Designed miniproteins, single chains, continued (5). Designs and how they scored, part 17

Each design is a single chain, and the fold is of that chain. pLDDT is the mean over its residues in the fold that is shown.

## One batch from the design tools (miniprotein)

Design m16560
Fold by ESMFold2-Fast:
Structure m16560 (fold): chain A 66 residues (1-66)
Amino acid sequence: SVKEDAERLIKEENAEIYVEVEKDGVTAFAAYSNGKIYVVASDNSPAGLEARKEAIEKLKKKIEEK
C-alpha cells in the first residue's frame, strides 16, 4: 500500500519531515531527506498527480517553517 511504501521510504532514507494528502480517494505522501523530495502515490491518475503536487507543496512549506 502507499502508506506502507511511505513508511518504508521514511525509515530507509531517515526522513524526519513528511506530509500526507488525499485527493478523490487517492493518497500521496511526500518526504524530505538528504536534500531530496520523495513522493509516493497510490496511483498515476490525474487525481494522483494532483495529490502528489499538493503533497510536495505542503512539504516545502514544512521545510521552510522548520
Scores: mean pLDDT 76

Design m16561
Fold by ESMFold2-Fast:
Structure m16561 (fold): chain A 94 residues (1-94)
Amino acid sequence: MLDALAEAANAVGRAIQKAIEAGDEETVRLMSRALTALGEAIEHARRGDVEGAKAALQRMLDYLREALEKSRSPETKRALQEAIDAVQRALDAL
């Protein structure tokens, strides 16, 4: 699980970088919220709180999906899809 969460963090970081390069401030804001939810998921996972970790990862997915819908940059959309796939893998591993 921690490896999947680390992959999700890296994917979100790449998408934030692409959003910044594109001037997509709304996407950056949504992704900052997704990173907060990821931090909550990691904390729940460390405590063995599987249901809390799932809930936090689901909130993270909701923010990433909203960012994907609102983004106008093709590069940012690709990075967001990679982040969504990484978070889904982490959620499925719980």
Scores: mean pLDDT 84

Design m16562
Fold by ESMFold2-Fast:
Structure m16562 (fold): chain A 69 residues (1-69)
Amino acid sequence: SILSIKDPDMVVKSIRDTVNHVRTMLANDPDRGTMIRGDVLVTLRQLSKHKDPRVAEAAKQAIQELKEL
C-alpha cells in the first residue's frame, strides 16, 4: 500500500505512477479505469493531509488531474 511507504520521495513517485496507470486504464478499459480512479481518489484524499508538503501537494495535484479525466 502507498500509505505504508515511509520515504516521502517514494510516496511522490508512487502517486505519479498511480496517476499514469489510471490514465492508461481509462484509455484501454473505461469501465475498469473509472472504478480504479474512484478507489485511488480515496487514497489521494488521505495523502493530501500528509505532514510532508511535497506529498500533500503531489496528492492534491493528482486529485485535480484525475477529476479532469
Scores: mean pLDDT 84

Design m16563
Fold by ESMFold2-Fast:
Structure m16563 (fold): chain A 61 residues (1-61)
Amino acid sequence: ANEEQAERIAKRLAEEFKLSEQEEEDIRTYALKNLEQGKSLEAVEMGAFAKALEISLARTS
């Protein structure tokens, strides 16, 4: 289901980018909403990756 796909995307990116639990939840929520809107899995994964990268880069201050 979309919830399972969103959870998998969020967990993978959280491990890769060392995201906090709140940041992981933000990515999961983003992915779920976009999947529910009918966006392709590939487009959602790319958007989630960009969001995770942005969060990670912001933390280097």
Scores: mean pLDDT 82

Design m16564
Fold by ESMFold2-Fast:
Structure m16564 (fold): chain A 80 residues (1-80)
Amino acid sequence: MTKDLKEELEKIKELAKTSSKEESYEMIETFIELAKEAAEKLGLPMDLVKEMEEVFKEGKKNKEDPVDVIERMIELVEKA
């Protein structure tokens, strides 16, 4: 489970390096929505998904580099 999340985040990170900031945030948002839905339906670790969602919301609000936001999300997955 966490390995799949990390792999997907690493793919999004690589795409974010060559994508616009807007496109990168859209990719992160879609990932969070899918992870949240999977957590609700399949009993996945909701706390991890919530932590990633907070990092995303904070990063978007502060207009952070989406690559940095993704790296923080990867760090959360690695700690889980």
Scores: mean pLDDT 79

Design m16565
Fold by ESMFold2-Fast:
Structure m16565 (fold): chain A 87 residues (1-87)
Amino acid sequence: MTLEEQRALLTRIAENPSLTEAEAIEILRKEGADEAIIELFEKAATDPSIAETMRYIRELAELLGLTPVLDKEEQEKALKALEEAEK
């Protein structure tokens, strides 16, 4: 798999925040992603701290508009949550 294909695959996974870590791993294996990427997702499935980090990365990707179809209400909700976390 080329680097560009791997980026496209990771973007596709990030674009679906409802995917579980196990489902993401299955997609990565099926598509032939780099083993290091698969290992990272497998660790996220077993380590809550890594799972939290991966969820945060997905939320940031969504906020930055890296998802092709993010509901406007969900974007506003995410922005509001971030604003409420700051003073």
Scores: mean pLDDT 61

Design m16566
Fold by ESMFold2-Fast:
Structure m16566 (fold): chain A 92 residues (1-92)
Amino acid sequence: PLTPEQLEELGIEEARKLAKEKGIEIKSLKGVKRLSDRSLTILFETSEGLLVVTVSQTLDGRIVIYSEFVESYDLKKSSYKGEGKPKLSTLS
C-alpha cells in the first residue's frame, strides 16, 4: 500500500485540481487526520468555505478520493455537516 505521505500528496493534488476547475482559491491546509493505514482526510480553507478530501487505497490497490465543500468540519471526530455537493474521484 501507499505511505501516508503518498496518500496526502494525492489528496493535495486532487484539491488543487478541484480548486482550479471551480475557480476557487485554496488559502491554507488546516489539517490532516489518518483514518486507517490506508485512508486519511485533509481539510483545506478556501475562498468558498472548507474543502474536505478523503483519500483511500482499496484492497485491490486502487485509489479512491472523496471530496466535498462544507461549512464546518471536525477533524478530531472525522465528521462534518454542510450543503456541499460530494464528488468522488477514482485513480488507477
Scores: mean pLDDT 72

Design m16567
Fold by ESMFold2-Fast:
Structure m16567 (fold): chain A 90 residues (1-90)
Amino acid sequence: SSSIWQSLVDQLNDDSNSAQTVADTWVQMYELALNGTISDYFISYVRQKGSSEIFQQIRDLIRKHSPTESDYISSWVYFITRVQQISTRS
């Protein structure tokens, strides 16, 4: 679980990754947190940042990796849509 968490964090810290890859990494974190694989790491991280602060951080990181406004909007909508789908499946 710690190695999986570190791999995901490394993906978020890779400045060469696209906005879509960053969004996919956050979706993976959310899905793995819900199924218990990284739940303690994710809960601790979210608690340290606050719920509104973590979503702002996600949005800002997707924006940072977006060369255009269109890429930013599509990647952010993808993230929100996937999180909603995962939440309703649970």
Scores: mean pLDDT 76

Design m16568
Fold by ESMFold2-Fast:
Structure m16568 (fold): chain A 103 residues (1-103)
Amino acid sequence: MEPSEKARRIAREVLEEARKQGLTPEEAFDLAVKKGREAGLSAEEIVEMITLVADELAREHRDDPQRVAEINRAAAKSIRKVAEEEGNPELVQQADAALAATA
């Protein structure tokens, strides 16, 4: 699914704050979920936004495979938490697949 313009804007805000504050990947994804919920995004849009943030962070660290793996694991954990809180089995399966790919 193509991310909404609102999800893309919030993802940019999260990335800017993460860079300014020196946030860990887990802290950056916690911020993404918080901002997404405050903005009234659906669970699916929040998952799309987490994916956008993860893709950009991984791109910035492409020469560091361990850091990329850490970013992907943090993103998958964040997606799984959102999916569990919404009671969405499809999103839980998506998160579990992502976690398996980063193990």
Scores: mean pLDDT 78

Design m16569
Fold by ESMFold2-Fast:
Structure m16569 (fold): chain A 82 residues (1-82)
Amino acid sequence: MEEALKLLREASKLSDEELEKIGKIMEEILSPEVGAKTKALLYVVGTLKEEDLPGVVESLEELEPETLKKITEGLKIALKKL
């Protein structure tokens, strides 16, 4: 969870162009579905206060733990390629 929070905070500071690049990298590495879910999550994170972000990540971990794991691992790779 802590690593996912750090990566999502870092990614939420990116430009729309960089977010589009991340989405494409995630689609290529994992799947179009995970890429789309990552873009949606980053959009939500960008609208949240920092204090509210842990609750969103905890909810995703409870409902879709494998999806959160894939997003976290993919973001590590995608952010390094920017």
Scores: mean pLDDT 76

Design m16570
Fold by ESMFold2-Fast:
Structure m16570 (fold): chain A 87 residues (1-87)
Amino acid sequence: PATAVAVVRIPRRLDREQLRRLAEEGERIAEEIAKRPGVLSAEADVVPTPEGVEVRVTVVAENQEIAEEAAREGAERLREAAERIAR
């Protein structure tokens, strides 16, 4: 198996309720990714930073291509969710 990690820094400061909603979206996205063929596990982490939020998606898959594609997709979906939540 192969592991890939995608990290995105989002320059949007979120309050506690917004961070909770983003974490829930991350869990949902990770669960969807874990169901994909060739994916063994997926995890999403949301960390507040002084500049905004950092999201990290870790994927373990049968090969590097599947892991990298799934991690990038998950991180971009979380970026989009953070931008929606921050409105």
Scores: mean pLDDT 85

Design m16571
Fold by ESMFold2-Fast:
Structure m16571 (fold): chain A 83 residues (1-83)
Amino acid sequence: SPLDRLIEKLKEMGIKNAEELLKEIFGEDPTDPNAKTKFGMTREEFAKFLGYESVEEFLENISDEAKEKLIQLAKVLYPEEFE
């Protein structure tokens, strides 16, 4: 699924707790298109924050800029994981 690919990519980026990170961002069902992120953004707004029109586009072509934004987001949510 798109979610499984996102988890795999986040783990490749060194984020061991990728599943927990996505749970914190989207809640228990990150595939729910009506779910808002922890930051009050919709899935669409979150994708645009990463520089994409949709999460699916993000998963197809993950840029270095998007990786940096995700790492910064993870550091905000889990600062102890990143020193």
Scores: mean pLDDT 66

Design m16572
Fold by ESMFold2-Fast:
Structure m16572 (fold): chain A 84 residues (1-84)
Amino acid sequence: MKVEELREEAIKYAKRAMAAASDALILATKKDDLFSSSKAMGLIDEARRIIYEARRARTIGEARELLERAKKLYDEAMKLLEEL
C-alpha cells in the first residue's frame, strides 16, 4: 500500500463529506435551521482541512489517520442529512 493511494482515498472521502455537508447546508437553509446550517458549514471547513493535510502527508500512518478522519466526517455529514 502506497502513501499516495491512502492520500488519494482520504481526499475522495473528504470531498464526499463536503458534498454531503453542502447538501445539508442547502436543506437546513430552506428550513431556516440555523443550528444545522452552522454545523454543515463546520463540516465543510473540516473537509477542506483534511484535504490540505492529506496533500502534505508523508507517512502511511499520517495518511491512514487522515483517511479515518475523512470517513468519520462523511458519516457525520450523512447523519446530519438524515436528521434534516
Scores: mean pLDDT 87

Design m16573
Fold by ESMFold2-Fast:
Structure m16573 (fold): chain A 84 residues (1-84)
Amino acid sequence: DIDKARQAMKDKQVGVLEAKTNAVVDALKAQGDDFGASASAGVGAVGAAVVKTTIDSLASKSESADELKEKVAAHVEKSKKTPP
């Protein structure tokens, strides 16, 4: 039915968003490891919070997954430019 089809499409969108979140978290872990942290880095905890807030805001404002991906990538790159 049409109702079930629309629900399936929305579920796929959520899956894509979750996959992107996982990719960003993986990149942040790599940065933490480079700073000399093993496994669980303090930067990872802060980064996860920032990523969650950013993705939530951008997902609400973005109409397509491509826009969200571009915004998230730009935010991650900006974070790397200013490492305290």
Scores: mean pLDDT 55

Design m16574
Fold by ESMFold2-Fast:
Structure m16574 (fold): chain A 71 residues (1-71)
Amino acid sequence: ADDLINKGNQLREEGQKLIDRAKKESDPVKAAGLAILGIGLNVEAGLLYLKASKLTGDPQIEEQGRKAISL
């Protein structure tokens, strides 16, 4: 469970960095590509949090998963 949470946190941080980079990117095609990759990493992080919450029963972890998926 803790490994899933730690991996989810890492993917979420990486996804957020890509989204932040996309916002600063002057090329709209490159910006779109970075945003899509960042969204994908956030969805993967959300799924890991939801799996961890199902194993632990922790509502805070479930909330993190739902927020990551909803973007």
Scores: mean pLDDT 77

Design m16575
Fold by ESMFold2-Fast:
Structure m16575 (fold): chain A 78 residues (1-78)
Amino acid sequence: MVLAKITITARDEAAAQAALEAAKKLVEEAGGEVLDSHLEGNVATVVAKLPSEEAAKKVAEELSRLPGVESVEVEVKE
């Protein structure tokens, strides 16, 4: 498993909150575990353990397709 930090920038706080909930669900569906989550204004951050770097990239891609999401950044550690 890898440790991933997923940072989502949305157009507003409501979109960020929705993206945060979607991120938690997508991480769990990918076979991962959410370790921490944070919301600050229009930015949502999720720290998760995921099966692979490819799984982390897939979660980020799905999040980037959500209405109101402006950008998604993924940082993966071993």
Scores: mean pLDDT 84

Design m16576
Fold by ESMFold2-Fast:
Structure m16576 (fold): chain A 69 residues (1-69)
Amino acid sequence: LSEEQREEIKRFLMEELGASEELAERAVELFEKTKDSTKVGTLLVVHGVELSREQGLRLTEFLEKVGGI
């Protein structure tokens, strides 16, 4: 991922999903390594982020669009 793509994902995670900056950074690193939106969603939920079905779908769509899957 480019620096701009990493910052775009961090912003989405913090502003739309309420993740902390540290958690958002970890999630970006995980996505960069795995390209797996499901693993990112699991990381967020394990660390206390509440994801509705709609938020989970938005996360998947956003990561696929930015990450170029």
Scores: mean pLDDT 82

Design m16577
Fold by ESMFold2-Fast:
Order: sequence, then structure tokens, then C-alpha cells
Structure m16577 (fold): chain A 79 residues (1-79)
Amino acid sequence: TLDQQAAAIQAQMDALAARLSRMDTLSQAEIDDLAAQLDALQDQIKALDAATGQEQIALHSRLGLLTMGLWVARQLHQK
């Protein structure tokens, strides 16, 4: 159902947010893995939009914030 799929995406986002909150412990390999996971989440949200016929605005918004967090982590890791 919509609720179950949205809950699964939300749980994945919670895990990514928790990892990103530990920026000082992230390796380059972990940053690259997080980028791949965010790309997969974007595809999952788009698939959910298509399946439901309704835009998941809250999920898209949260994905945007996580993407910005990853960008900040990359900047800090560079210097």
C-alpha cells in the first residue's frame, strides 16, 4: 500500500539522516555509498509517485534535504 511503501522509504531516509549526522566519522567510501543510496531513493519516490498518481511532496522535500547534507559532507571531507 501507499502507507507501507512510504514507511519503507521513510525508514531508509531515517537511516541515511543518522549516518549523515555523523559527518566526522564518514569515510570517502561511505560518502560514495550514501550518494548511491540517495539516487536509489529518488528512483523509489518517483516510482511511488507513478504508482499512486500523486506526488509525494514530503518525501521529495526530505530527499532534497538529505542531498544537501551529503553535499556539505563532501565539502567538509575535501578540506
Scores: mean pLDDT 79

Design m16578
Fold by ESMFold2-Fast:
Structure m16578 (fold): chain A 74 residues (1-74)
Amino acid sequence: SDAEEWEAILAEIMNDPSATEEQKAVVELIVGGLLAGASAEEVSAAMRAAGVTQEQLDQAFALMDAAAAKLKAK
């Protein structure tokens, strides 16, 4: 299910020692928005309005993509 996938991606990133606390916080907010039924575009727009930079969003989505790839390889 989508919810299980989002939670697994979040858990992978939260346990990644190379991810910064700021990157983890941004990913947690993105996953929270997705679990609430928002699209990635809607979450990105809301976070940009809240002062999150495009660079922070790009880094967070890259971490999520990498985590998803690791989970599929397992």
Scores: mean pLDDT 83

Design m16579
Fold by ESMFold2-Fast:
Parts: sequence; structure tokens; C-alpha cells
Structure m16579 (fold): chain A 70 residues (1-70)
Amino acid sequence: MADVMREALDIAIEGRKQGLPDEEILQRITDHVQRAVEEGRISPEQGRQIAMQVATALQNDTLEELRQQI
């Protein structure tokens, strides 16, 4: 779980640095989390939790703070 969350946060931080719109960043995060669920790295429930936490951090501009906690 922590590895997938770290990866999703890194995708979001990189997207912000590239100036991507929030919709594009959220799509990339969702695609990455879905792949991790399909690969058996996390459960579907864990995937939903990660996507929500990263989306919330993106909205509140707290991505870097959340990344440091992992």
C-alpha cells in the first residue's frame, strides 16, 4: 500500500511541475492505482483510499507534505 501511495504522489507532484491540469493528473493517478489493483499489489478498497487521499492532497496543495509522511 505505502509503495503504491508513494508512486501516486510522485505522479501528482511531477504532473504539477509539468503544469498539467488537475483532470489529467487525476486520470494518471487513477490509471496507476487501477494497474496496482490488477497486479494484486493492493486491494480495490485500498486503491479507492489511495486515490481519495492523493486527490484531496492535490486539491489542498499538500502533496509534498503527504509524500514526506511516507
Scores: mean pLDDT 83

Design m16580
Fold by ESMFold2-Fast:
Structure m16580 (fold): chain A 68 residues (1-68)
Amino acid sequence: SHMEKLQEILEQGLQQVDQLLRDGQLTPEEAEALKRTLRVMVERGYSMEELQRVINMTLRASRERRER
């Protein structure tokens, strides 16, 4: 169903964020903010590809902050 597909997309995104947090690539605060963004994006009908772009941008921004 449409709802099951949305749930799978969200679960995949949240699992990726949790892995990035475990690997020390995101702070807990960045991970929580990103998870909130992904939930809103899924509710608004964004694709997994669009979620992946936001994850990648957040990761890049986090890396740039750690260089300071």
Scores: mean pLDDT 85

Design m16581
Fold by ESMFold2-Fast:
Structure m16581 (fold): chain A 84 residues (1-84)
Amino acid sequence: GTDTVKVVPGHTITLTNSSGPVKVSLTDDNGNVYTFDLKKGQTLVIRDDVVTLLDSNGNVIEKRVIPGLVSVTFPSSLSVKVSS
């Protein structure tokens, strides 16, 4: 299955992959879809317009600014945390 979480200004969404390779999709307010591949042990952090991909040691692999993010959709096997 898949889960969808809204991107709320000032809130951080943290997605951690403990299984095999998966795809995470982010949608902006213009309907554009951005896909991120997460390997086992990697974490995707979304805060406001900033998406950061971290390795298993917490080092930044990629950082992307995507204005107008509204939601993230991911496999329900991922660990999800939402914080303010």
Scores: mean pLDDT 89

Design m16582
Fold by ESMFold2-Fast:
Structure m16582 (fold): chain A 110 residues (1-110)
Amino acid sequence: LKEEAEQLKEEIDKMSDEFLDKIRNASPEELPQIAEEFLKKVEEFEEQADKLAEKGYLEEAAEMYQKLGDSLFQASAILLEKDPSLESLAQQLAERGQQLMEKAKKLREE
């Protein structure tokens, strides 16, 4: 179960790197689709982190939420740099990242 948590964190890092690379290399017209796919993958990993938290692996789950949130903030910044007209989408990514950071903080304070 600890090995499962470490594997999931590695998968989050890989997923984040792949999507951040896709966003950096995409045309502005492709960015909305890539961002939506990224949000869906973040949700899937959040569900896995939630299950670990339910099993009592609070610190491991908090680390996963933090990694996902950090990745969303990075994606939001790159999106705005590439196309300022996507401010609303970038804000959605940043708000989602903030929610995950708050979730991580609450688990560490309990």
Scores: mean pLDDT 87

Design m16583
Fold by ESMFold2-Fast:
Structure m16583 (fold): chain A 107 residues (1-107)
Amino acid sequence: MSVTLTVSTGPRGRGGASAERGDLLYVVTLNSEKPGRKGSATVELTDDGEVKLLSASSDGERFTLTVQIFRGDELTKMVIYELDNGNVLSSREITDPEEIAKALSNR
């Protein structure tokens, strides 16, 4: 499945991540604490399952997106994306069920 998530920063506005034209609709509000930075990040997520946004966060310079990938009702893997100004700086796949459980329960 291909899903496009757009992450934006704005002054006191709703900086958010949304996927609104597939079956996955999650609007996540990101708070950018760094005034004067204009930033948007668009991530196209392509996988053989359904993509679900678990969390999105920003430190004012970078965005971290955590997504879950399902096949039917089964969680197949998690992917953590680190983004800056629309660029994917890093991606990390977590396929070990114990690491997935740890990421969901703890940091």
Scores: mean pLDDT 53

Design m16584
Fold by ESMFold2-Fast:
Parts: sequence; structure tokens; C-alpha cells
Structure m16584 (fold): chain A 71 residues (1-71)
Amino acid sequence: SRIDDIVNQLSDLLGISNDTARAIVNAIMSITDRDRAARDAAIDAMARMRGLDDAQRAQVRALFDQAIAIA
């Protein structure tokens, strides 16, 4: 499915298991209907905590934008 492709790409990008990537996607997606700014802040905080560079953070953001668009 499209969401499985996003989870696989996030797993590869972050260097984590597919189960962990899916948990992160589910957690961030759970805040989408509450506050766009809070969702965006959560994505950025997660990427910073994992030591991602600017290009990797942009890619993570793009993957979450895709996940939100198909939810």
C-alpha cells in the first residue's frame, strides 16, 4: 500500500526498523486533526533528535506530507 511504501522509506532514511517507523508515523498522524503547527513541530523535533541534516529533514517532512494526503 502507499502507506507501507512511506513507512519503508522512513525506515531506510532514519536507519530504524519498519515497526518503529510505523509507530512514529501513527503517533505523528494522530495529531494531524488537532493542530498543523503541533504536527509540524513533532516532525521537526523527531528529526532533530535523530541527528538528521537539513536535506534528510526535508525528505522526512515530504514523506509525512504524503502520508497525511492519503489518510
Scores: mean pLDDT 78

Design m16585
Fold by ESMFold2-Fast:
Structure m16585 (fold): chain A 84 residues (1-84)
Amino acid sequence: DALEQRAQALLARAQALLAQATDPELIDRLNTVIRTLQATLDYLRQAKRLRVSDPELAAKLEAIAQGLLDAAQADLAELEAQFA
């Protein structure tokens, strides 16, 4: 779905930036963003599994994932601006 695709795209961008990073502080911050995006994907995959059996819990997990995605996207944009 759109959120999972967005999370995967941001994860790829963060990993690409990490591959070029040499500053320890930047590397640490990128690893935090990557961990947040991985957690986001886990929440989205869990929500997908629960959509039929527990649609209310699925919706709550998707809302949590949306918040994590928005935070990770903002952090990554800041890091990209500082690294460019």
Scores: mean pLDDT 87

Design m16586
Fold by ESMFold2-Fast:
Structure m16586 (fold): chain A 60 residues (1-60)
Amino acid sequence: KEKKKLEEMLKVYEKEKKETGEGPLDEQLKHTENVYGKKREDVIKELEEIIKEQIEELVK
């Protein structure tokens, strides 16, 4: 169940990274860019790595 939720989040992040930036995470990503100066692509990449690590821990 938990692994399935994490896999669904990864799919959302992959889609947001490919889209025009009008997705549900757009406002959150803009806020992070404004506060921390990180690019949207970099923020999504970091989030994807965190989720992938969590999935890997669940598979062990």
Scores: mean pLDDT 69

Design m16587
Fold by ESMFold2-Fast:
Structure m16587 (fold): chain A 81 residues (1-81)
Amino acid sequence: MDVDENSLAYKALKELVEALLAGDEERIRQVAPKVLFLASLPSERDEVMKAAEAIAEELRKQGHEDLADSVLLTVRAAAET
């Protein structure tokens, strides 16, 4: 099933990953709390998880396996709070 690239969850996660890859600490500080908040909401959890899985697969294909695993672990931890 295709992930919705226009969803708020996908856009927020994509922005966080781009900030992490760029080393933009200010953008990370602004976006990370939004991603964690969305992941903690039961209504948004499934969409956030689908977006995280799609982005993680893209990162693995680019050779960023550690970042892919970190993104999935972080989103999962937030969803379980």
Scores: mean pLDDT 77

Design m16588
Fold by ESMFold2-Fast:
Structure m16588 (fold): chain A 62 residues (1-62)
Amino acid sequence: SALREEAIELLKKAGYSERQARGAVDALLSPSPAVRAAARADLERTVGKELTERVLALLEQL
C-alpha cells in the first residue's frame, strides 16, 4: 500500500531504521487494541505527537 510505505518513509526520516519503521507500522495496524495503544504511546514518546498523528492519519485511510 502506498499509504503504508509513506508512513514507513516518515518514520525513517525521523531516524527509524527500515526494520523499526516497518515494525512500528505493523504494530499500529495490529488487530489487538492493546498492541495498537502501546505502539501509539511508544511512537508519541519517540517522535512526538505531531508526527504520530500524521502517521495515524495515513494508516486510518487503509
Scores: mean pLDDT 87

Design m16589
Fold by ESMFold2-Fast:
Structure m16589 (fold): chain A 89 residues (1-89)
Amino acid sequence: HMEEVEVDFDISTDEGVKALEEAIYEFLKRAVEEGRPALVRTPSGAEVRYEDGVLTVIPGGDPRATLAAWRAAEKVAEEFGIPVRLAWE
């Protein structure tokens, strides 16, 4: 089954946004290295899914959380040579 984690940081600060990006990056990198499906959620609703060799970023209600999620996913995608896509409801 898909491994799920929720990451929560004070995104009202630049440090908190960077910490969120780094936490999402570390979790996704580990999931890709292990070849396991994974889902990362933020309280603002931004998500990143890793499944079937693809990273999918789902935008949330806070643009900063969505940007942190996208940057983390893009970095993992670049390092492992896998596709990353943006999804909308």
Scores: mean pLDDT 80

Design m16590
Fold by ESMFold2-Fast:
Structure m16590 (fold): chain A 98 residues (1-98)
Amino acid sequence: KEEEEKKIEEEGEKKLKEAEEEAKKIIEESEERGKKEGEREAKEARERTSHLDPGLAESIGLMSGIAAYTEELVKGKQEAKKLLEEAKKEVEELKKKA
């Protein structure tokens, strides 16, 4: 019984650690994607509004860029959270089957 409990504890810790590392990578990747998409959207928005006053075109570009960046960050955080929840459920199932 003690050896089985130790093995389950070690497997649970390993799964949680792997899920935490993967969640961290997902968030980092979403930040990188957000920066790239934000920059692209800001540029495209400025090009679409080039017939307007320069100050207005710049403001629209900035707002569009921030919106795109925020959307990618939210998606990444949601994916990371789901991954961690799934890993925690797997650890609970392992403990229940022991």
Scores: mean pLDDT 81

Design m16591
Fold by ESMFold2-Fast:
Structure m16591 (fold): chain A 106 residues (1-106)
Amino acid sequence: ELEELRERAIRIAENLAKQLEELSKQDPTYAEKYKQAAENFRKAAEALRNGDFETALEYVQKARKILEELIEELKKRNIYDPVLEFLLNQAKRIEVLVEKALELAK
C-alpha cells in the first residue's frame, strides 16, 4: 500500500535526521556536513507528508551524496565509521521506498 510505504519512509528519514543531528554535536570537524545531511532528510520527510514523492527523492539523494562524501573523506584519513555506513545504507533504502511509492502514485 502506498500509505504504508510513505509512513515507513517518513519514519526512517526522521530517525536519520535525528541521528545525524546528534553526530554533528560530537564531531566539530564535520558538524556542518552532518547538519546539511540531516536538513535534507527533514525536507524529504516534509515532502513525503505532502505527497510530493519526486521532491522527497531529490532531498534523499542529496543527503545520500553528503554521506558518501563524508565516508570518502574519512577513508582518506584511514578512518572507518560503521555508523555512517549504516546511515548510508538506510538512505539507500529510503530511495528504494520512495521510488516504489512514486511508481504506485502514477
Scores: mean pLDDT 86

Design m16592
Fold by ESMFold2-Fast:
Structure m16592 (fold): chain A 70 residues (1-70)
Amino acid sequence: DELRRQAEELREQARAHREQSEQFRKESEKYLEEGNGLKSSTYLMASLSYDVAADVSERLARELEEQAEK
């Protein structure tokens, strides 16, 4: 089923984005501990952006999975 295959690809993209988000969150925490608020904020914003991208991909995957079940 092409819809299920597309959903799997989107879920893989979401997982990659979640991993990248977590790496940026760790960098943000590191710079916060070092007193570098600008870099900390920059990495935090990058982390949030990747989380949003993952949420969108997961939502689209869910919609495709629901269509494939009908």
Scores: mean pLDDT 86

Design m16593
Fold by ESMFold2-Fast:
Structure m16593 (fold): chain A 76 residues (1-76)
Amino acid sequence: MEVTVELVLRAPTLEKAQQAQQQAIAALRAAGVEVTSSSITQEGDEYVATIVARGPADAVSRALLRVAEVAQQLGL
């Protein structure tokens, strides 16, 4: 079964948003998940990284766990 997910990562700085986006995309691709779009937008004093990804449900599940680890390492 193939699923599409939207990941939203909020960061206090552009640098952290870029690091989170880059590492999340790497984790998704390493799990065999296709990244269909990614963007970073500024919302007030925060930066929002949005990543849209599609792949097999099991691969997406594993990638989401890795993305959670990335967010924790970056203090998000």
Scores: mean pLDDT 84

Design m16594
Fold by ESMFold2-Fast:
Structure m16594 (fold): chain A 87 residues (1-87)
Amino acid sequence: ARAAAEAEARRRRGEEQGALGDRLLRDTVRAITRAHQQSPQAALDVGDAGVQWFLDRAAAATDEATRRGFEAGAGMLRQYTAHLLAQ
């Protein structure tokens, strides 16, 4: 049925977006850590850019699960940057 094929296509797109988000989250966390070795401001700049990317992807998301996933990623980056700067 078309509905089943559309549901499977949405699931695959969600998995692909999730994998992209997970990869970017890991890469951004590493970049924030490296930037912090230069200055706290550099860590904030990298963190803010990563947060904005996740929020832009959340705004472009056509389904609620994908939107929530990217919003969660933005929140995790904010928490990580704040935690790193508190050390």
Scores: mean pLDDT 81

